# Designs tried in a protein design run: designed miniproteins, single chains, continued (4). Part 84

Each design is a single chain, and the fold is of that chain. pLDDT is the mean over its residues in the fold that is shown.

## One batch from the design tools (miniprotein)

Design m15086
Fold by ESMFold2-Fast:
Structure m15086 (fold): chain A 86 residues (1-86)
Amino acid sequence: MKVQEVLEEVRKMVEAGASAEDLIAWAIEQGVPESVLQEMIDRGIDPREAAVSGLIVKAEGRPLTVQNVIEAIARYGAEISKILYG
């Protein structure tokens, strides 16, 4: 899946009323490790932002590490915020 396809799918889920738990579950189903998502949440990152950024890293074909997920939040923060909060 391309990054744009991930962002579009997340937008559709959020517009359909998906919860943070729904986004986390979908990210895990797409192959984002639960351990990475949990580490992000433990660091105070919003679970929805953790899920979306993990999916972005996977779509880019980058290693699914906490560092790469943090960098994805930095690179796509405006797009993620618009989808989740706007």
Scores: mean pLDDT 85

Design m15087
Fold by ESMFold2-Fast:
Structure m15087 (fold): chain A 66 residues (1-66)
Amino acid sequence: SEEEEKKKLFDELANLIEQALAAGALTPAEAYEILKRVVEALDKSLEEFKKVVEEEKARIEAKLAA
């Protein structure tokens, strides 16, 4: 379902944020801004939510790889 898809994407993002925070690749303030942006996108549409989640996941993965 749409709700299951949203939860899966959010859980994947949350897991990456936790990993990045633990690795020192992300600060709590940066994590807050990411989550704020994701929530704002979710309020607009599923398509914007998916786009923002994938963009933030890619950004966090790049930071973890550096």
Scores: mean pLDDT 84

Design m15088
Fold by ESMFold2-Fast:
Structure m15088 (fold): chain A 74 residues (1-74)
Amino acid sequence: MADTLLAGGKRLEAEGHYEQAANVYEQAGNIYEKRGDLEKAAEAYRHASDAYEKAGNTQKAEEMRKKADELEKK
């Protein structure tokens, strides 16, 4: 499920659907975080940040970057 969302986000990003990709990556990050898989959660939030930035959603990009940074601190 979360792995499927991560793969789906990558496909959407490759197709240029950046806002949709970012939303799917954010969902994947939330699921990984709730599962306790903090490394995959940080990865998903990093992908979401990059995709939101490409979509022009700077506020969400910054939010996702901060989430990833916090998780990477262990």
Scores: mean pLDDT 82

Design m15089
Fold by ESMFold2-Fast:
Structure m15089 (fold): chain A 54 residues (1-54)
Amino acid sequence: MDSIIQRAMDLLRRGLITSKEYQEIVDLALKGDEEKARELLDKALEKAKEKLKK
């Protein structure tokens, strides 16, 4: 139900992704390339998960 932009915003607010990563995800989502935007979001989440483990 949540847009990919809302999810990216939440991650940015939590410091889990950078402003640059957020901007790229938003740009792709606004262009309608949701698959690429989702892939970037997923990769950013994997990086955040690695940081939280260490």
Scores: mean pLDDT 76

Design m15090
Fold by ESMFold2-Fast:
Structure m15090 (fold): chain A 72 residues (1-72)
Amino acid sequence: LSPLEVAHLHARYTVEISGIWIDYKIGRISGEEAIEGLDKVLKEAEEELKDEPELVELIRKRVKEAKDEIKK
């Protein structure tokens, strides 16, 4: 991927992860629902981006950080 393509894909997945986090923070979903949603986003990214392991690692890191904050 070009740097611009990587940036666009990273932004797309960041928006999805942030949306789940925001919904949790405002009380729209439970922590359990948020964790399940984050796990689904990561699974989708791993399936869609299997040929882009570095980008998958960045997404996995964001999912882990969000899950760790929810579990507090």
Scores: mean pLDDT 80

Design m15092
Fold by ESMFold2-Fast:
Structure m15092 (fold): chain A 70 residues (1-70)
Amino acid sequence: SAPSLDELAEKGRKLLKERFGVEISDEQSRLLAEAVLKLLNGETPDFEALAKELGISVAQLLEVIGELLK
């Protein structure tokens, strides 16, 4: 079964806080979750725009997305 938007948002928020000390808003965590769902559906999100919106590097974003896809 595909993970829910809420499940991905919560996991992404926790990963950013625990690994990088970065706290994001509920809206920002939703954007991260939507990007993961796009990848699962074969679409490519704008990683640079999303990283900028979250206030993190593209490398940090890709690490978090990689963990959420496991």
Scores: mean pLDDT 85

Design m15093
Fold by ESMFold2-Fast:
Structure m15093 (fold): chain A 55 residues (1-55)
Amino acid sequence: STMELLKLMFKLMSMDDKSQEEEFKRLYANAKTEEQKKLIEQMKKVVDSIRKLRG
């Protein structure tokens, strides 16, 4: 659901850079479809953009 994706994004934003990279690799490896993999890549870009805005 959309709510689960938002919770996941929030958790990713609260992680340090190393933990965040490891979690993204895990999510990508566990993705069942190309569509899910593309969504994970988009989430990473959003998280990276937010990180730049904060520091």
Scores: mean pLDDT 77

Design m15094
Fold by ESMFold2-Fast:
Structure m15094 (fold): chain A 90 residues (1-90)
Amino acid sequence: SALEELEGRMGEAYARASPEAQELLREGLALLAEAGRAAEAGRAEEALRLTERALELIVEALSRVDPEVAEAVAATIPEALEELRRHLEE
């Protein structure tokens, strides 16, 4: 899934990241966890908003570590959001 791919890429980037980039990645991951809880609670709109904010922070963090990886991750965001939206709309 797109989320699993993002988590894998983030883990690898985190190992190479500066403390500033690591802080942004932690914040993004915390928001993703909150989005997951909102989705399970049936709060679809909140889950989508939290996911979008989390991905913005993650891309920002990755751009400070490896701009090429940041661009690759950003390219997967539309698919990840579509997958989330599909699950929330069912």
Scores: mean pLDDT 76

Design m15095
Fold by ESMFold2-Fast:
Structure m15095 (fold): chain A 92 residues (1-92)
Amino acid sequence: LEELAEIFRRAALEAGVPEEAAERVAAAVRAGASLDAATGLLARLLVEEYGVPEHEAAVKALEVRARVYEALGDAARAAALRADAAALREAA
């Protein structure tokens, strides 16, 4: 879980997530949270603590998740998540 937590932390930082939020989500992954749960926590933290609009937080969470799958070698899932993020961004 430590390697997955570090991959998530770096993916979040590379996507422009504040360091404190990235560390808190990485700590959840380290404690055994699934990628789904960690992604949901990230979106919630961005909305509740950083004032990010729900739509933008959802896009950011998908982008972070795509980067995590890319780092894990799942290029197809990463590409699908990036397409979802782009479609959601266009819907604004």
Scores: mean pLDDT 82

Design m15096
Fold by ESMFold2-Fast:
Structure m15096 (fold): chain A 62 residues (1-62)
Amino acid sequence: SMSKVVVKVSDKEKVSAQVEEIGGEVVQEIDDTTLEVLVPSDLSGKVAKLDGVEKILELVQI
């Protein structure tokens, strides 16, 4: 299963690369500092620990 995570980031390129490395994808760029990503649900807790992530705004299992 997958989780949708909305994150505030300081470096979009760095966060995007790390999301792809854990088997996720960037669904959309909401604004200059906010990304909507889709990640495996068992790895959703690791998103907050990624380099360049400032905070989690939303986390929903799909």
Scores: mean pLDDT 84

Design m15097
Fold by ESMFold2-Fast:
Structure m15097 (fold): chain A 59 residues (1-59)
Amino acid sequence: SMAAAEAARRGGREAARAAGLDEETVEKIGQGSGDIAASGMPAEAATALAAREARLAAK
């Protein structure tokens, strides 16, 4: 649903910011999380994947 995609996008952006990534990368990770949730993945799972990507990108 759009609500789940929006929640995942916000969660992904928040995780990327917490990891210290720049704003461009924050938006990319957020959008990717939202797209995954829009494809049918639960928002919590999409956000968890985004958090993992943010940690890997911050290394």
Scores: mean pLDDT 83

Design m15098
Fold by ESMFold2-Fast:
Structure m15098 (fold): chain A 82 residues (1-82)
Amino acid sequence: MPAQPDLTLSPEARERLMAALAEVPAEEYRAAAEAANRASEEERARLEALAQAAIDALAAGDIEAAAALIRELMAFLVELAR
């Protein structure tokens, strides 16, 4: 099997992360998806770096850092949509 990073959160950690992300309105997710589809190579590299940092934080069990990085990613996507 090809190597897959294990991103398994405890149920409690998953619940905390979902609660932290639940504050983001649905329209922000739509704007973020639109912006991601139109991102330049430089902007996409920035998005990939933020996404990887969030994955690394989740793997380390730092739910608060992961939530902050995901919010930064969303803010960057909203900025790209302008």
Scores: mean pLDDT 67

Design m15099
Fold by ESMFold2-Fast:
Formats: C-alpha cells, sequence, structure tokens
Structure m15099 (fold): chain A 65 residues (1-65)
C-alpha cells in the first residue's frame, strides 16, 4: 500500500470514528493521515492526489472543531 493509500484509509477511519462519536480517536487518525500524506508528498506522489487528501483531512478536522 502506498503512503497516499494509507492516508486515504486513515481519513476513512477518522470519518467512521466521528460517526460513532469517537472524537478523540478521529483526531488521532487525522494526525496519522496528515503524516502519511506528507510522506507521500516528499516521495513525489501525484500532487493532485496528495492535494485532494490534504483537503479531505482539513474538511474532516473542521467537523471536530
Amino acid sequence: MSDIDTARELVRAAEEAIRQGRLESARFLLEEARKAAQTARENGADKEEVDRVEEEIRRVEEQLK
């Protein structure tokens, strides 16, 4: 699995945690997703995919407030 795929999986897990009311778990998963996205970016992953994941992370973080 690529770092970008890992970031996507972590974002999905965070969204599910929010649905379950597990806000602390969601916050932790988003932090891990951000790290995975940064690693993907540093490894020269497709910039459009990295930008999309980073925007998804920001949107989900906004839900946590």
Scores: mean pLDDT 82

Design m15100
Fold by ESMFold2-Fast:
Structure m15100 (fold): chain A 78 residues (1-78)
Amino acid sequence: PADAAQATRDRIVGLIDQGDFDTAAARLLGLARSSPDPRASQYYTQAAKAAAQGDGDSAKQYLGQGTRLDIEAVQAQL
């Protein structure tokens, strides 16, 4: 499950790097809806907004913050 989530995030980074910002934004909103942590959902939403504006660097930074919070939430359940 953690590996699958990381694969999804890596795929979004690949979309941003390819300039496919519309698809990246849609995938980031999907992560925001499925995230168990509301703070991570906020970061994924900010990443989606940045991607929609063509700001790949900000989108990756927000995706990274959301990813960190999701990992912390999963570890807290152990």
Scores: mean pLDDT 80

Design m15101
Fold by ESMFold2-Fast:
Structure m15101 (fold): chain A 69 residues (1-69)
Amino acid sequence: SSDVEELLNKIKEEVNKMLEVNEEERKKIEKELEEEIKKLEPYVPQELIDLFKELRNKKVEEVKKKLEA
């Protein structure tokens, strides 16, 4: 399970990094993140993957709302 744990930690770091960089770098990180998630799909419960995607989307949306206010 160490491979799964390493991939999950990498995904967490990629998400955090994406939130802190500009839009161009965000797109690059997002593509890499999508590839890592696809590799995890057979080895990790779908619910956990969905939760991670939802968390990412919520944080991005919160940042956008603050900028629009």
Scores: mean pLDDT 65

Design m15102
Fold by ESMFold2-Fast:
Structure m15102 (fold): chain A 60 residues (1-60)
Amino acid sequence: SEKEKERQKAIDLFVALAEATERIVDIMIDYKKNPSITKEQYEKEIEEVLAELKKRIDEL
């Protein structure tokens, strides 16, 4: 049914957001703990996670 399809898409979206959030938090913690990580490297890693999230959402 259409409602089951919508429900599954909502669950898949929630999972994708949760996984992206966990990766971003790990990147933030690593950046704070490791002074060898540059701001440019940090920003690039965040941008990569967000690009992957956007792709996953667009494919739902």
Scores: mean pLDDT 87

Design m15103
Fold by ESMFold2-Fast:
Structure m15103 (fold): chain A 78 residues (1-78)
Amino acid sequence: SENIEIARENKEKAKEILEKEGKSAEELAEEAKKNKDKALGYAALLLLEERREEYFEELVEEGRLTEEEIRAIEEARA
């Protein structure tokens, strides 16, 4: 699928920019918005979602979230 391939390439490019320039995914998203680079903006959002997922998993493993909070977060992400 063309859309999947484009998303994959943009995500890889965004990751390389973060590694080379020492920027956060948040900073990359702001820069993409300023430059009206929609493809880079989507890639940055995908990286932010991935980091959010990892952080959520860490909070669940550490027992920092209640069952109600876990459910609310999962519903918000759906």
Scores: mean pLDDT 65

Design m15104
Fold by ESMFold2-Fast:
Structure m15104 (fold): chain A 55 residues (1-55)
Amino acid sequence: MKSLEELKAEAIAAVEADPRLTPEQKAELIAYIEKETDKENLEKILATIQAIMAS
C-alpha cells in the first residue's frame, strides 16, 4: 500500500509528464496535489490522470 507521500510524488510526476497541460495548469495541479491530505482523493486523481493518458 502506497504512502500519502508516494501517491503525491506519482501524481506530480504524471502531471509533469502530460504534454497536453500548460506550465500554468501543471503548477496549479501540483499545488492542489501538495495541499491534498486525503489519500483516497489522491488515489482518485492519480487514477484519473493515468486513465486519460491510457485513452
Scores: mean pLDDT 74

Design m15105
Fold by ESMFold2-Fast:
Structure m15105 (fold): chain A 68 residues (1-68)
Amino acid sequence: SVKEAIEGMLEQAKQLLEQGQVDLAEEIVKSAERQIEQAYKEGKLSEEEYKKLKKKVDELKKKVQEAK
């Protein structure tokens, strides 16, 4: 599903951050955010799923910023 694909991207970004690959993690987080916005606009994500995924993106963005 679209949700599972996005969750996989966010998990990959988290692992890259843990490995110190900050720039690669940032690129994946930005791609995941675009995917979330598109999927929500297309009706492929519920409001609750959208909010949960956005929260995960915001947490990863904060970690990326702190690692720079």
Scores: mean pLDDT 86

Design m15106
Fold by ESMFold2-Fast:
Structure m15106 (fold): chain A 67 residues (1-67)
Amino acid sequence: MIEVKPEQAEEFARDVRALAEAHGATAEVEIDGNKVTVTVHLPADATPEQVVALGEGLRALAEKYRV
């Protein structure tokens, strides 16, 4: 869960989904006003390196959009 500016919540959701797809994963994003909940579903054969790269990308997006 992260708080973002309400007007940027949809942009954040799009960026999160795009990042997950780039790593072969699926992201579920729920928006409740300025609160965004992200659940990422990794493929069964995900490597530790893929998990780290995706996690770092998600953290960077969170920092970019965080209020």
Scores: mean pLDDT 77

Design m15107
Fold by ESMFold2-Fast:
Structure m15107 (fold): chain A 60 residues (1-60)
Amino acid sequence: MLRNITVEQLTAVVASASREILEKLRELGVPEEWLEEIEKRLTNGEAPADYIAEQVSLFL
């Protein structure tokens, strides 16, 4: 479905979402070490979705 989206547009969306992701995770009580790992992934232009999903699954 992302037919007309460029890599730069995707990177901008990821960067925009990173602040919200980190803030919500902090509100949920996620340890700072996990937030550090998530920040590293975002800095590398990667979406930390898999990491977040794995960490969240530990609470289910």
Scores: mean pLDDT 63

Design m15108
Fold by ESMFold2-Fast:
Structure m15108 (fold): chain A 65 residues (1-65)
Amino acid sequence: SAAAYLAAGKAAFAAQDLAAALANFEKAIALDPNNADAYTNLGNVLLALGDTAAAIAHYNKALAL
């Protein structure tokens, strides 16, 4: 479920597994494209990876939902 991928992504991010966090948040969005929490968390992963532009785009998507 989208909720399960969101939870897995949050756990991976807390563990500093950015690749696993990214993959799980992308799966959460694929199942629930209107989930603002998933976009915010994906933005946080991208910011941690140094992709500030992609992070800002996802934060703006979360705010628009």
Scores: mean pLDDT 87

Design m15109
Fold by ESMFold2-Fast:
Structure m15109 (fold): chain A 68 residues (1-68)
Amino acid sequence: EEIEKRLAEIDKEIDELFKRGNELSQEYEAAVAAGDREKVAQLRAEMFRLIGEILRLIGDKVDLELEA
């Protein structure tokens, strides 16, 4: 079924983004501990971008589930 395949593809993309988020979170904690304000600001911006991508994919998933 096409909807099930598209949902699986979205779930895979979300999983990959969460893995990236975990890596960024670890780097963020290390930068905070080191007092590296510039690195903290860079990582914070990257994390906000990642959150936006995850929310977009969740929205796409909800739309597909409503069509099912």
Scores: mean pLDDT 82

Design m15110
Fold by ESMFold2-Fast:
Structure m15110 (fold): chain A 60 residues (1-60)
Amino acid sequence: PEKLREELLKLKKKIDELLAKYDEALAAGDLKTAQKLKEEIDKLEKEGEKLQEELEKLLD
């Protein structure tokens, strides 16, 4: 399970960084960049959900 936990932590860190960039883009009025960042965040969140489900099955 450790490897999956590490992958989840790396994804969380990446998502957090993208969320910070998203907030900056919104504050700057750069809606096009904000939308692209949101799409990237959504993809990474879905990947994290899959890894979380895999981890849960290993712990069951």
Scores: mean pLDDT 82

Design m15111
Fold by ESMFold2-Fast:
Structure m15111 (fold): chain A 55 residues (1-55)
Amino acid sequence: SEVDRALAALRAAMEAAGVHPETVERWVGLVRELVAEGRLDDAFALIDALLAQLA
């Protein structure tokens, strides 16, 4: 799915930036919670914001 692809990209970017695994799982968990709540726009906005912080 588009969400799974975006989460994979976020995880890869965080790992490449040297973000601690515990922190990576925390952010991935928050995105997945938004998806579970049906808040897809908020989930994508969070992914985009996190990717922007890593740029």
Scores: mean pLDDT 85

Design m15112
Fold by ESMFold2-Fast:
Structure m15112 (fold): chain A 80 residues (1-80)
Amino acid sequence: MSPEELIEVAEAVLEHARTLPEDDQTRVLRGVVTMLIAHLRELGYDSEADQLERQMADATTPAQLEDVARQGIEFLRRLA
């Protein structure tokens, strides 16, 4: 998956997550962040992946998880 394709998928999943109940939002958003982390590691951006992983571990709300996902998306946009 290219960075551009991953951004498109991540943005679509974030929009979908907003339509879900809070518990389902948390699960879906953790999935998006995990996908972003995995892709950054594949590209060799281990430092950025580690940062997102720590922020995800510290996140307790859907809003915090969305912020972490958006940070990953913003980083990928700078690469595209």
Scores: mean pLDDT 83

Design m15113
Fold by ESMFold2-Fast:
Formats: structure tokens, sequence, C-alpha cells
Structure m15113 (fold): chain A 70 residues (1-70)
């Protein structure tokens, strides 16, 4: 379960991701960890985002737009 709200995660990621850059699940985990999330939480959040997108890679914009749509 996501410890932050989807909107709070979107605001956090807007500060750390380039909307035009393509990110993998593993790269998103690293960004979330650098932003202060513990590894198990970062893994769970990244998994849920990429499961919802149905993709192995996504742009920063696609990730943020998904979180804002929740």
Amino acid sequence: MIARTAEELAELLEKHVDPEKVYTKEELVEILREAGEPEPTALAIAHDIFEALGKEEATGKEIIDLLRSL
C-alpha cells in the first residue's frame, strides 16, 4: 500500500523526474529511495505504477499523469 497519497507522490516526482525522459521500474525505485522512501516501499510503489501503466518503461510525464488520475 502506498504510504503517501497519489497526488503527494506526483508532486514529489515532478521535482525529481524529467517529464520527457523514459524510466524503467528499477530507475523509479532508485529515484524514490533517493527521495527518502525505504526500499520495500519504493519497490511496492514502482511495481503498482508500472502494473497500472501495463508497460516496462514510461516517460516521467506518463508516470505523473497516472498518479494524478488516481
Scores: mean pLDDT 78

Design m15114
Fold by ESMFold2-Fast:
Structure m15114 (fold): chain A 92 residues (1-92)
Amino acid sequence: SAAEAARRAAEARRELELEILESFLIMYFTINKDREKAEKAIEFVREVGEMIRAEEPEEVILERARKKLEEMGLPESLIESVLERLREIYEI
């Protein structure tokens, strides 16, 4: 059905956007020579992806994400960019 096709397309797009976010964070920490934080970025995207799939409230996901990104030492401008991307992913 059209509704089922739309749902599958949305799920596929959500997965792709999460993979793009993960790749971006890995690249960022790799350029900054922080292998441990690159590994934490993988764990971060996995955790947030699970929360989105579980349909947890957007505000809970964003608060958890902000805390994790701050713990990883991202600059505020990059934290805001990641949070905006997560809002877009949540709305898919």
Scores: mean pLDDT 85

Design m15115
Fold by ESMFold2-Fast:
Structure m15115 (fold): chain A 81 residues (1-81)
Amino acid sequence: MTPEKVEEAIKFMRDYLKAKGLPVKSDEELRAIIDKAVKEGVLDDFLEALETALKHPELTPEEEAALEERVRRRLAEVAAA
C-alpha cells in the first residue's frame, strides 16, 4: 500500500460524502476508515464503489443503498475469513 493511494482514497471518500449531501467526516476519521479497508484487503473494491457513486451522483436512494450494501458485505466477508 502506498501513501499516495491512501490520500486518493481520502479524497474520493470526501467527494462522495459531499456529492451525497452527507456530513463530511474529518480527515482523521476518513483515514481510520481507509486504514480498516486496507487491513481487510477491500480498499480497491471500496474505491471502485466510491468512484462509481461520484460518476453518477444522480443515483436513486435504492441504487445508493445497493452500492453501500455491496461494500458492507465485502467488509463482512473479509472479517469472517
Scores: mean pLDDT 67

Design m15116
Fold by ESMFold2-Fast:
Structure m15116 (fold): chain A 61 residues (1-61)
Amino acid sequence: SIEERVLEELRKRFDVPEERLREVVREAVAVAEGVGKVLELDEELTTRLAIMLAEADLRYS
């Protein structure tokens, strides 16, 4: 799933509690899937958007 791909990528880059990581990834994937439906993005672009959103949240929150 997109969530598992994003979660695996973020685990490699960020040393944060698993619960926080899962919360951030769930929110990022939900937003990315919503945007992806409106803009007709494929699964690969939707996954990359989710990674970017999760990274931003973890860096700036």
Scores: mean pLDDT 84

Design m15117
Fold by ESMFold2-Fast:
Structure m15117 (fold): chain A 77 residues (1-77)
Amino acid sequence: SHLQEGHEYYAQKKYEEAVEKYEEAIKENPDDFVAWLMLGAALYKLKKYEEAKEAFEKALEISPGSSEARDMLEEIE
């Protein structure tokens, strides 16, 4: 799956490729919490902080009880 491919690239520190795969996963399922969370994480590694914040905010909208998305937003802010 695109989500799994994104995780594999992220683990290899290939963050640009990870972003591409997470964006494809989101195109297939826009409510995929993990895809939005990991898109934010990959963007954060690329120092694209504004885009990372938007992705984490989307993850939190999908899963408002998520401590992971909330903690990452606090890290950027």
Scores: mean pLDDT 87

Design m15118
Fold by ESMFold2-Fast:
Structure m15118 (fold): chain A 92 residues (1-92)
Amino acid sequence: SMADRQQYQQQYDGFLRGRRGLLSRYSPLVLQARNDGDFDRYYQLQDDALGRLNDLLRRTLGRVPSQYRDDMLQFGQQQLQRTRSIFDSQGS
C-alpha cells in the first residue's frame, strides 16, 4: 500500500541519517586514533560505531512493513560493509 511504502521510505531515510550521524561522530575520532598510533583505540572505535549501526539496522527492520524487510536488510548490510571500508581506508 501507499501508506506502507511511505513508512518504508521514512525508516530508510532515518537509517541513512543515523549512519551519517555515526560517521560524522566517529570518523574524526578514528582518524585521530590512527594519527596517534593508538591502534587499540582505533579498532575499539570502529567496533563501537559498527555495533551502533547494526543496532540501528535491527531497530529499523522492526519498524519497516514486512514486505520491505528483506530489501531493507540487504541495503543495511551493504551500508555496514561500506562503513567498515571507510574506516579501514582512514586507518591506511
Scores: mean pLDDT 88

Design m15119
Fold by ESMFold2-Fast:
Structure m15119 (fold): chain A 56 residues (1-56)
Amino acid sequence: LSDTTVRVAVHDVRAYLASQGIEVPEEVLREAVLRLAAEGKPLTGENLVKEALRLL
Protein backbone atom coordinates (compact mmCIF):
# COMPACT_ATOMS: atom_id res chain seq x y z
CA LEU A 1 0.00 0.00 0.00
CA SER A 2 1.31 3.46 -0.87
CA ASP A 3 1.40 6.09 1.89
CA THR A 4 -0.76 8.36 -0.30
CA THR A 5 -3.44 5.65 -0.71
CA VAL A 6 -3.56 5.06 3.07
CA ARG A 7 -3.70 8.81 3.81
CA VAL A 8 -6.58 9.40 1.37
CA ALA A 9 -8.56 6.38 2.64
CA VAL A 10 -8.14 7.42 6.30
CA HIS A 11 -9.15 11.02 5.51
CA ASP A 12 -12.25 10.01 3.48
CA VAL A 13 -13.47 7.46 6.04
CA ARG A 14 -12.89 9.88 8.93
CA ALA A 15 -14.92 12.57 7.12
CA TYR A 16 -17.68 10.08 6.27
CA LEU A 17 -18.00 8.82 9.86
CA ALA A 18 -17.96 12.40 11.20
CA SER A 19 -20.89 13.20 8.86
CA GLN A 20 -22.75 10.28 10.52
CA GLY A 21 -22.03 11.72 13.99
CA ILE A 22 -19.29 9.20 14.77
CA GLU A 23 -15.96 10.62 15.94
CA VAL A 24 -13.14 8.12 15.37
CA PRO A 25 -9.58 8.90 16.57
CA GLU A 26 -6.91 8.73 13.86
CA GLU A 27 -5.12 6.06 15.94
CA VAL A 28 -8.16 3.77 15.65
CA LEU A 29 -8.27 4.27 11.86
CA ARG A 30 -4.54 3.52 11.60
CA GLU A 31 -5.07 0.34 13.67
CA ALA A 32 -7.94 -0.62 11.33
CA VAL A 33 -5.62 -0.22 8.31
CA LEU A 34 -3.01 -2.49 9.95
CA ARG A 35 -5.64 -5.12 10.74
CA LEU A 36 -6.99 -5.10 7.18
CA ALA A 37 -3.43 -5.56 5.87
CA ALA A 38 -2.79 -8.42 8.33
CA GLU A 39 -6.04 -10.13 7.24
CA GLY A 40 -5.24 -9.66 3.53
CA LYS A 41 -8.40 -7.60 2.97
CA PRO A 42 -8.52 -4.78 0.38
CA LEU A 43 -8.14 -1.24 1.74
CA THR A 44 -11.59 0.01 0.70
CA GLY A 45 -13.71 2.63 2.43
CA GLU A 46 -16.30 -0.02 3.35
CA ASN A 47 -13.72 -2.38 4.88
CA LEU A 48 -12.05 0.47 6.77
CA VAL A 49 -15.40 1.70 8.18
CA LYS A 50 -16.36 -1.82 9.35
CA GLU A 51 -12.96 -2.48 10.94
CA ALA A 52 -12.84 0.93 12.69
CA LEU A 53 -16.33 0.41 14.14
CA ARG A 54 -15.24 -2.99 15.50
CA LEU A 55 -12.37 -1.25 17.35
CA LEU A 56 -14.71 1.24 19.04
Scores: mean pLDDT 78

Design m15120
Fold by ESMFold2-Fast:
Structure m15120 (fold): chain A 66 residues (1-66)
Amino acid sequence: MDELIKQAEEIIKQLKEELEKSTDPQMKEVLQSIIDRIEEAIKNKNYEMLQQLIRSGQNVLDLYKK
């Protein structure tokens, strides 16, 4: 559980960094949506949803690395 939360926090930090660098309004909405959903899953202790959102966040971050 703690390991999953730590991964989520790392993904949030990376997503926030890309959000700050982004000038595209659509990309900002996508990044903010994922951040908000991860934070909601942590608050609700919905660890199944959190795993899915971590994967989604990683996929989005991978697009910025290509």
Scores: mean pLDDT 80

Design m15121
Fold by ESMFold2-Fast:
Structure m15121 (fold): chain A 67 residues (1-67)
Amino acid sequence: SELRELILRLIGLKLRLIGLEFDKELIKKSDLPEEEKEEKLKEIEKEIEELKREIEELEKKIAELEK
């Protein structure tokens, strides 16, 4: 079932998002130099934004299939 495969993919993407948010908090709490923290946070925030867009697109596709 396509719907089942999309739902499983969505779960996987949401778990990845949780992991990135956790990594973001670890970097904020770390003793890394401020410049290194800023660069790593910028990279992670970019990945989070891209992943959130992918999740939104997939959720829309799932919603259309549930009609």
Scores: mean pLDDT 85

Design m15122
Fold by ESMFold2-Fast:
Structure m15122 (fold): chain A 67 residues (1-67)
Amino acid sequence: MEELRREAYRRAAEILRKSGDTVGAEIMEKLARGEEVPEPKSLEEDIAYGIALIVYGVELITLRRER
């Protein structure tokens, strides 16, 4: 399960980075490495975090069904 989550975070980070969402990509990269991510300090960070979590959720569901 942890390995699947790590792969989902990594894939989400790649998708976000390719789309130009540097903030979301950094969040997902930290989570993929098992690092803690502090709470968002602004509405803009909160929105970026929410989008990143949606991308992560889609990738996690996809990986679970494919593998």
Scores: mean pLDDT 78

Design m15123
Fold by ESMFold2-Fast:
Structure m15123 (fold): chain A 89 residues (1-89)
Amino acid sequence: GAEEALRAAEEALRLAEAAGDEETAEAARLAVEALRAGGLGGAAAYAAEALALAEAAGDEETARAAREALRALLESGDPDAEAIARLAL
């Protein structure tokens, strides 16, 4: 659900910041902000961006955290978040 997605997105942000990947960190930060605001569809879009950027950077730990956020959003009950997460996974 949303709580699990928030924890995973916060972990992705922490890992991207530790790696010095500013672009992935920004996407993860926007996902965290969207989750805190209750915008689950927006959160899924930003988490998908963070996943794509982490995979392109070869940062497997951050990519795993972003995938965990997307999997939690698949179980959120929000149709937009579920559709976006399904396309990204």
Scores: mean pLDDT 87

Design m15124
Fold by ESMFold2-Fast:
Structure m15124 (fold): chain A 70 residues (1-70)
Amino acid sequence: EEFDSEERLKRKIEEAQKYADEGNIDKVESILKEVESLLDQARRLGADPETIALLEKAVEELKSLLQKAK
């Protein structure tokens, strides 16, 4: 159950990496906004600290991709 959510998150990060490689910054930004929205929702619903940490790590990775892509 939680495993499926982690796999979906990994796939979104991989998708963002592909868009960054293509120079499609707008798509990377859209994925970042989706993950930030999920993080906000998880915090509001009082999700497990482990889930919040995974989402925070994903947001950091996406922000790094945006910085690297300029």
Scores: mean pLDDT 78

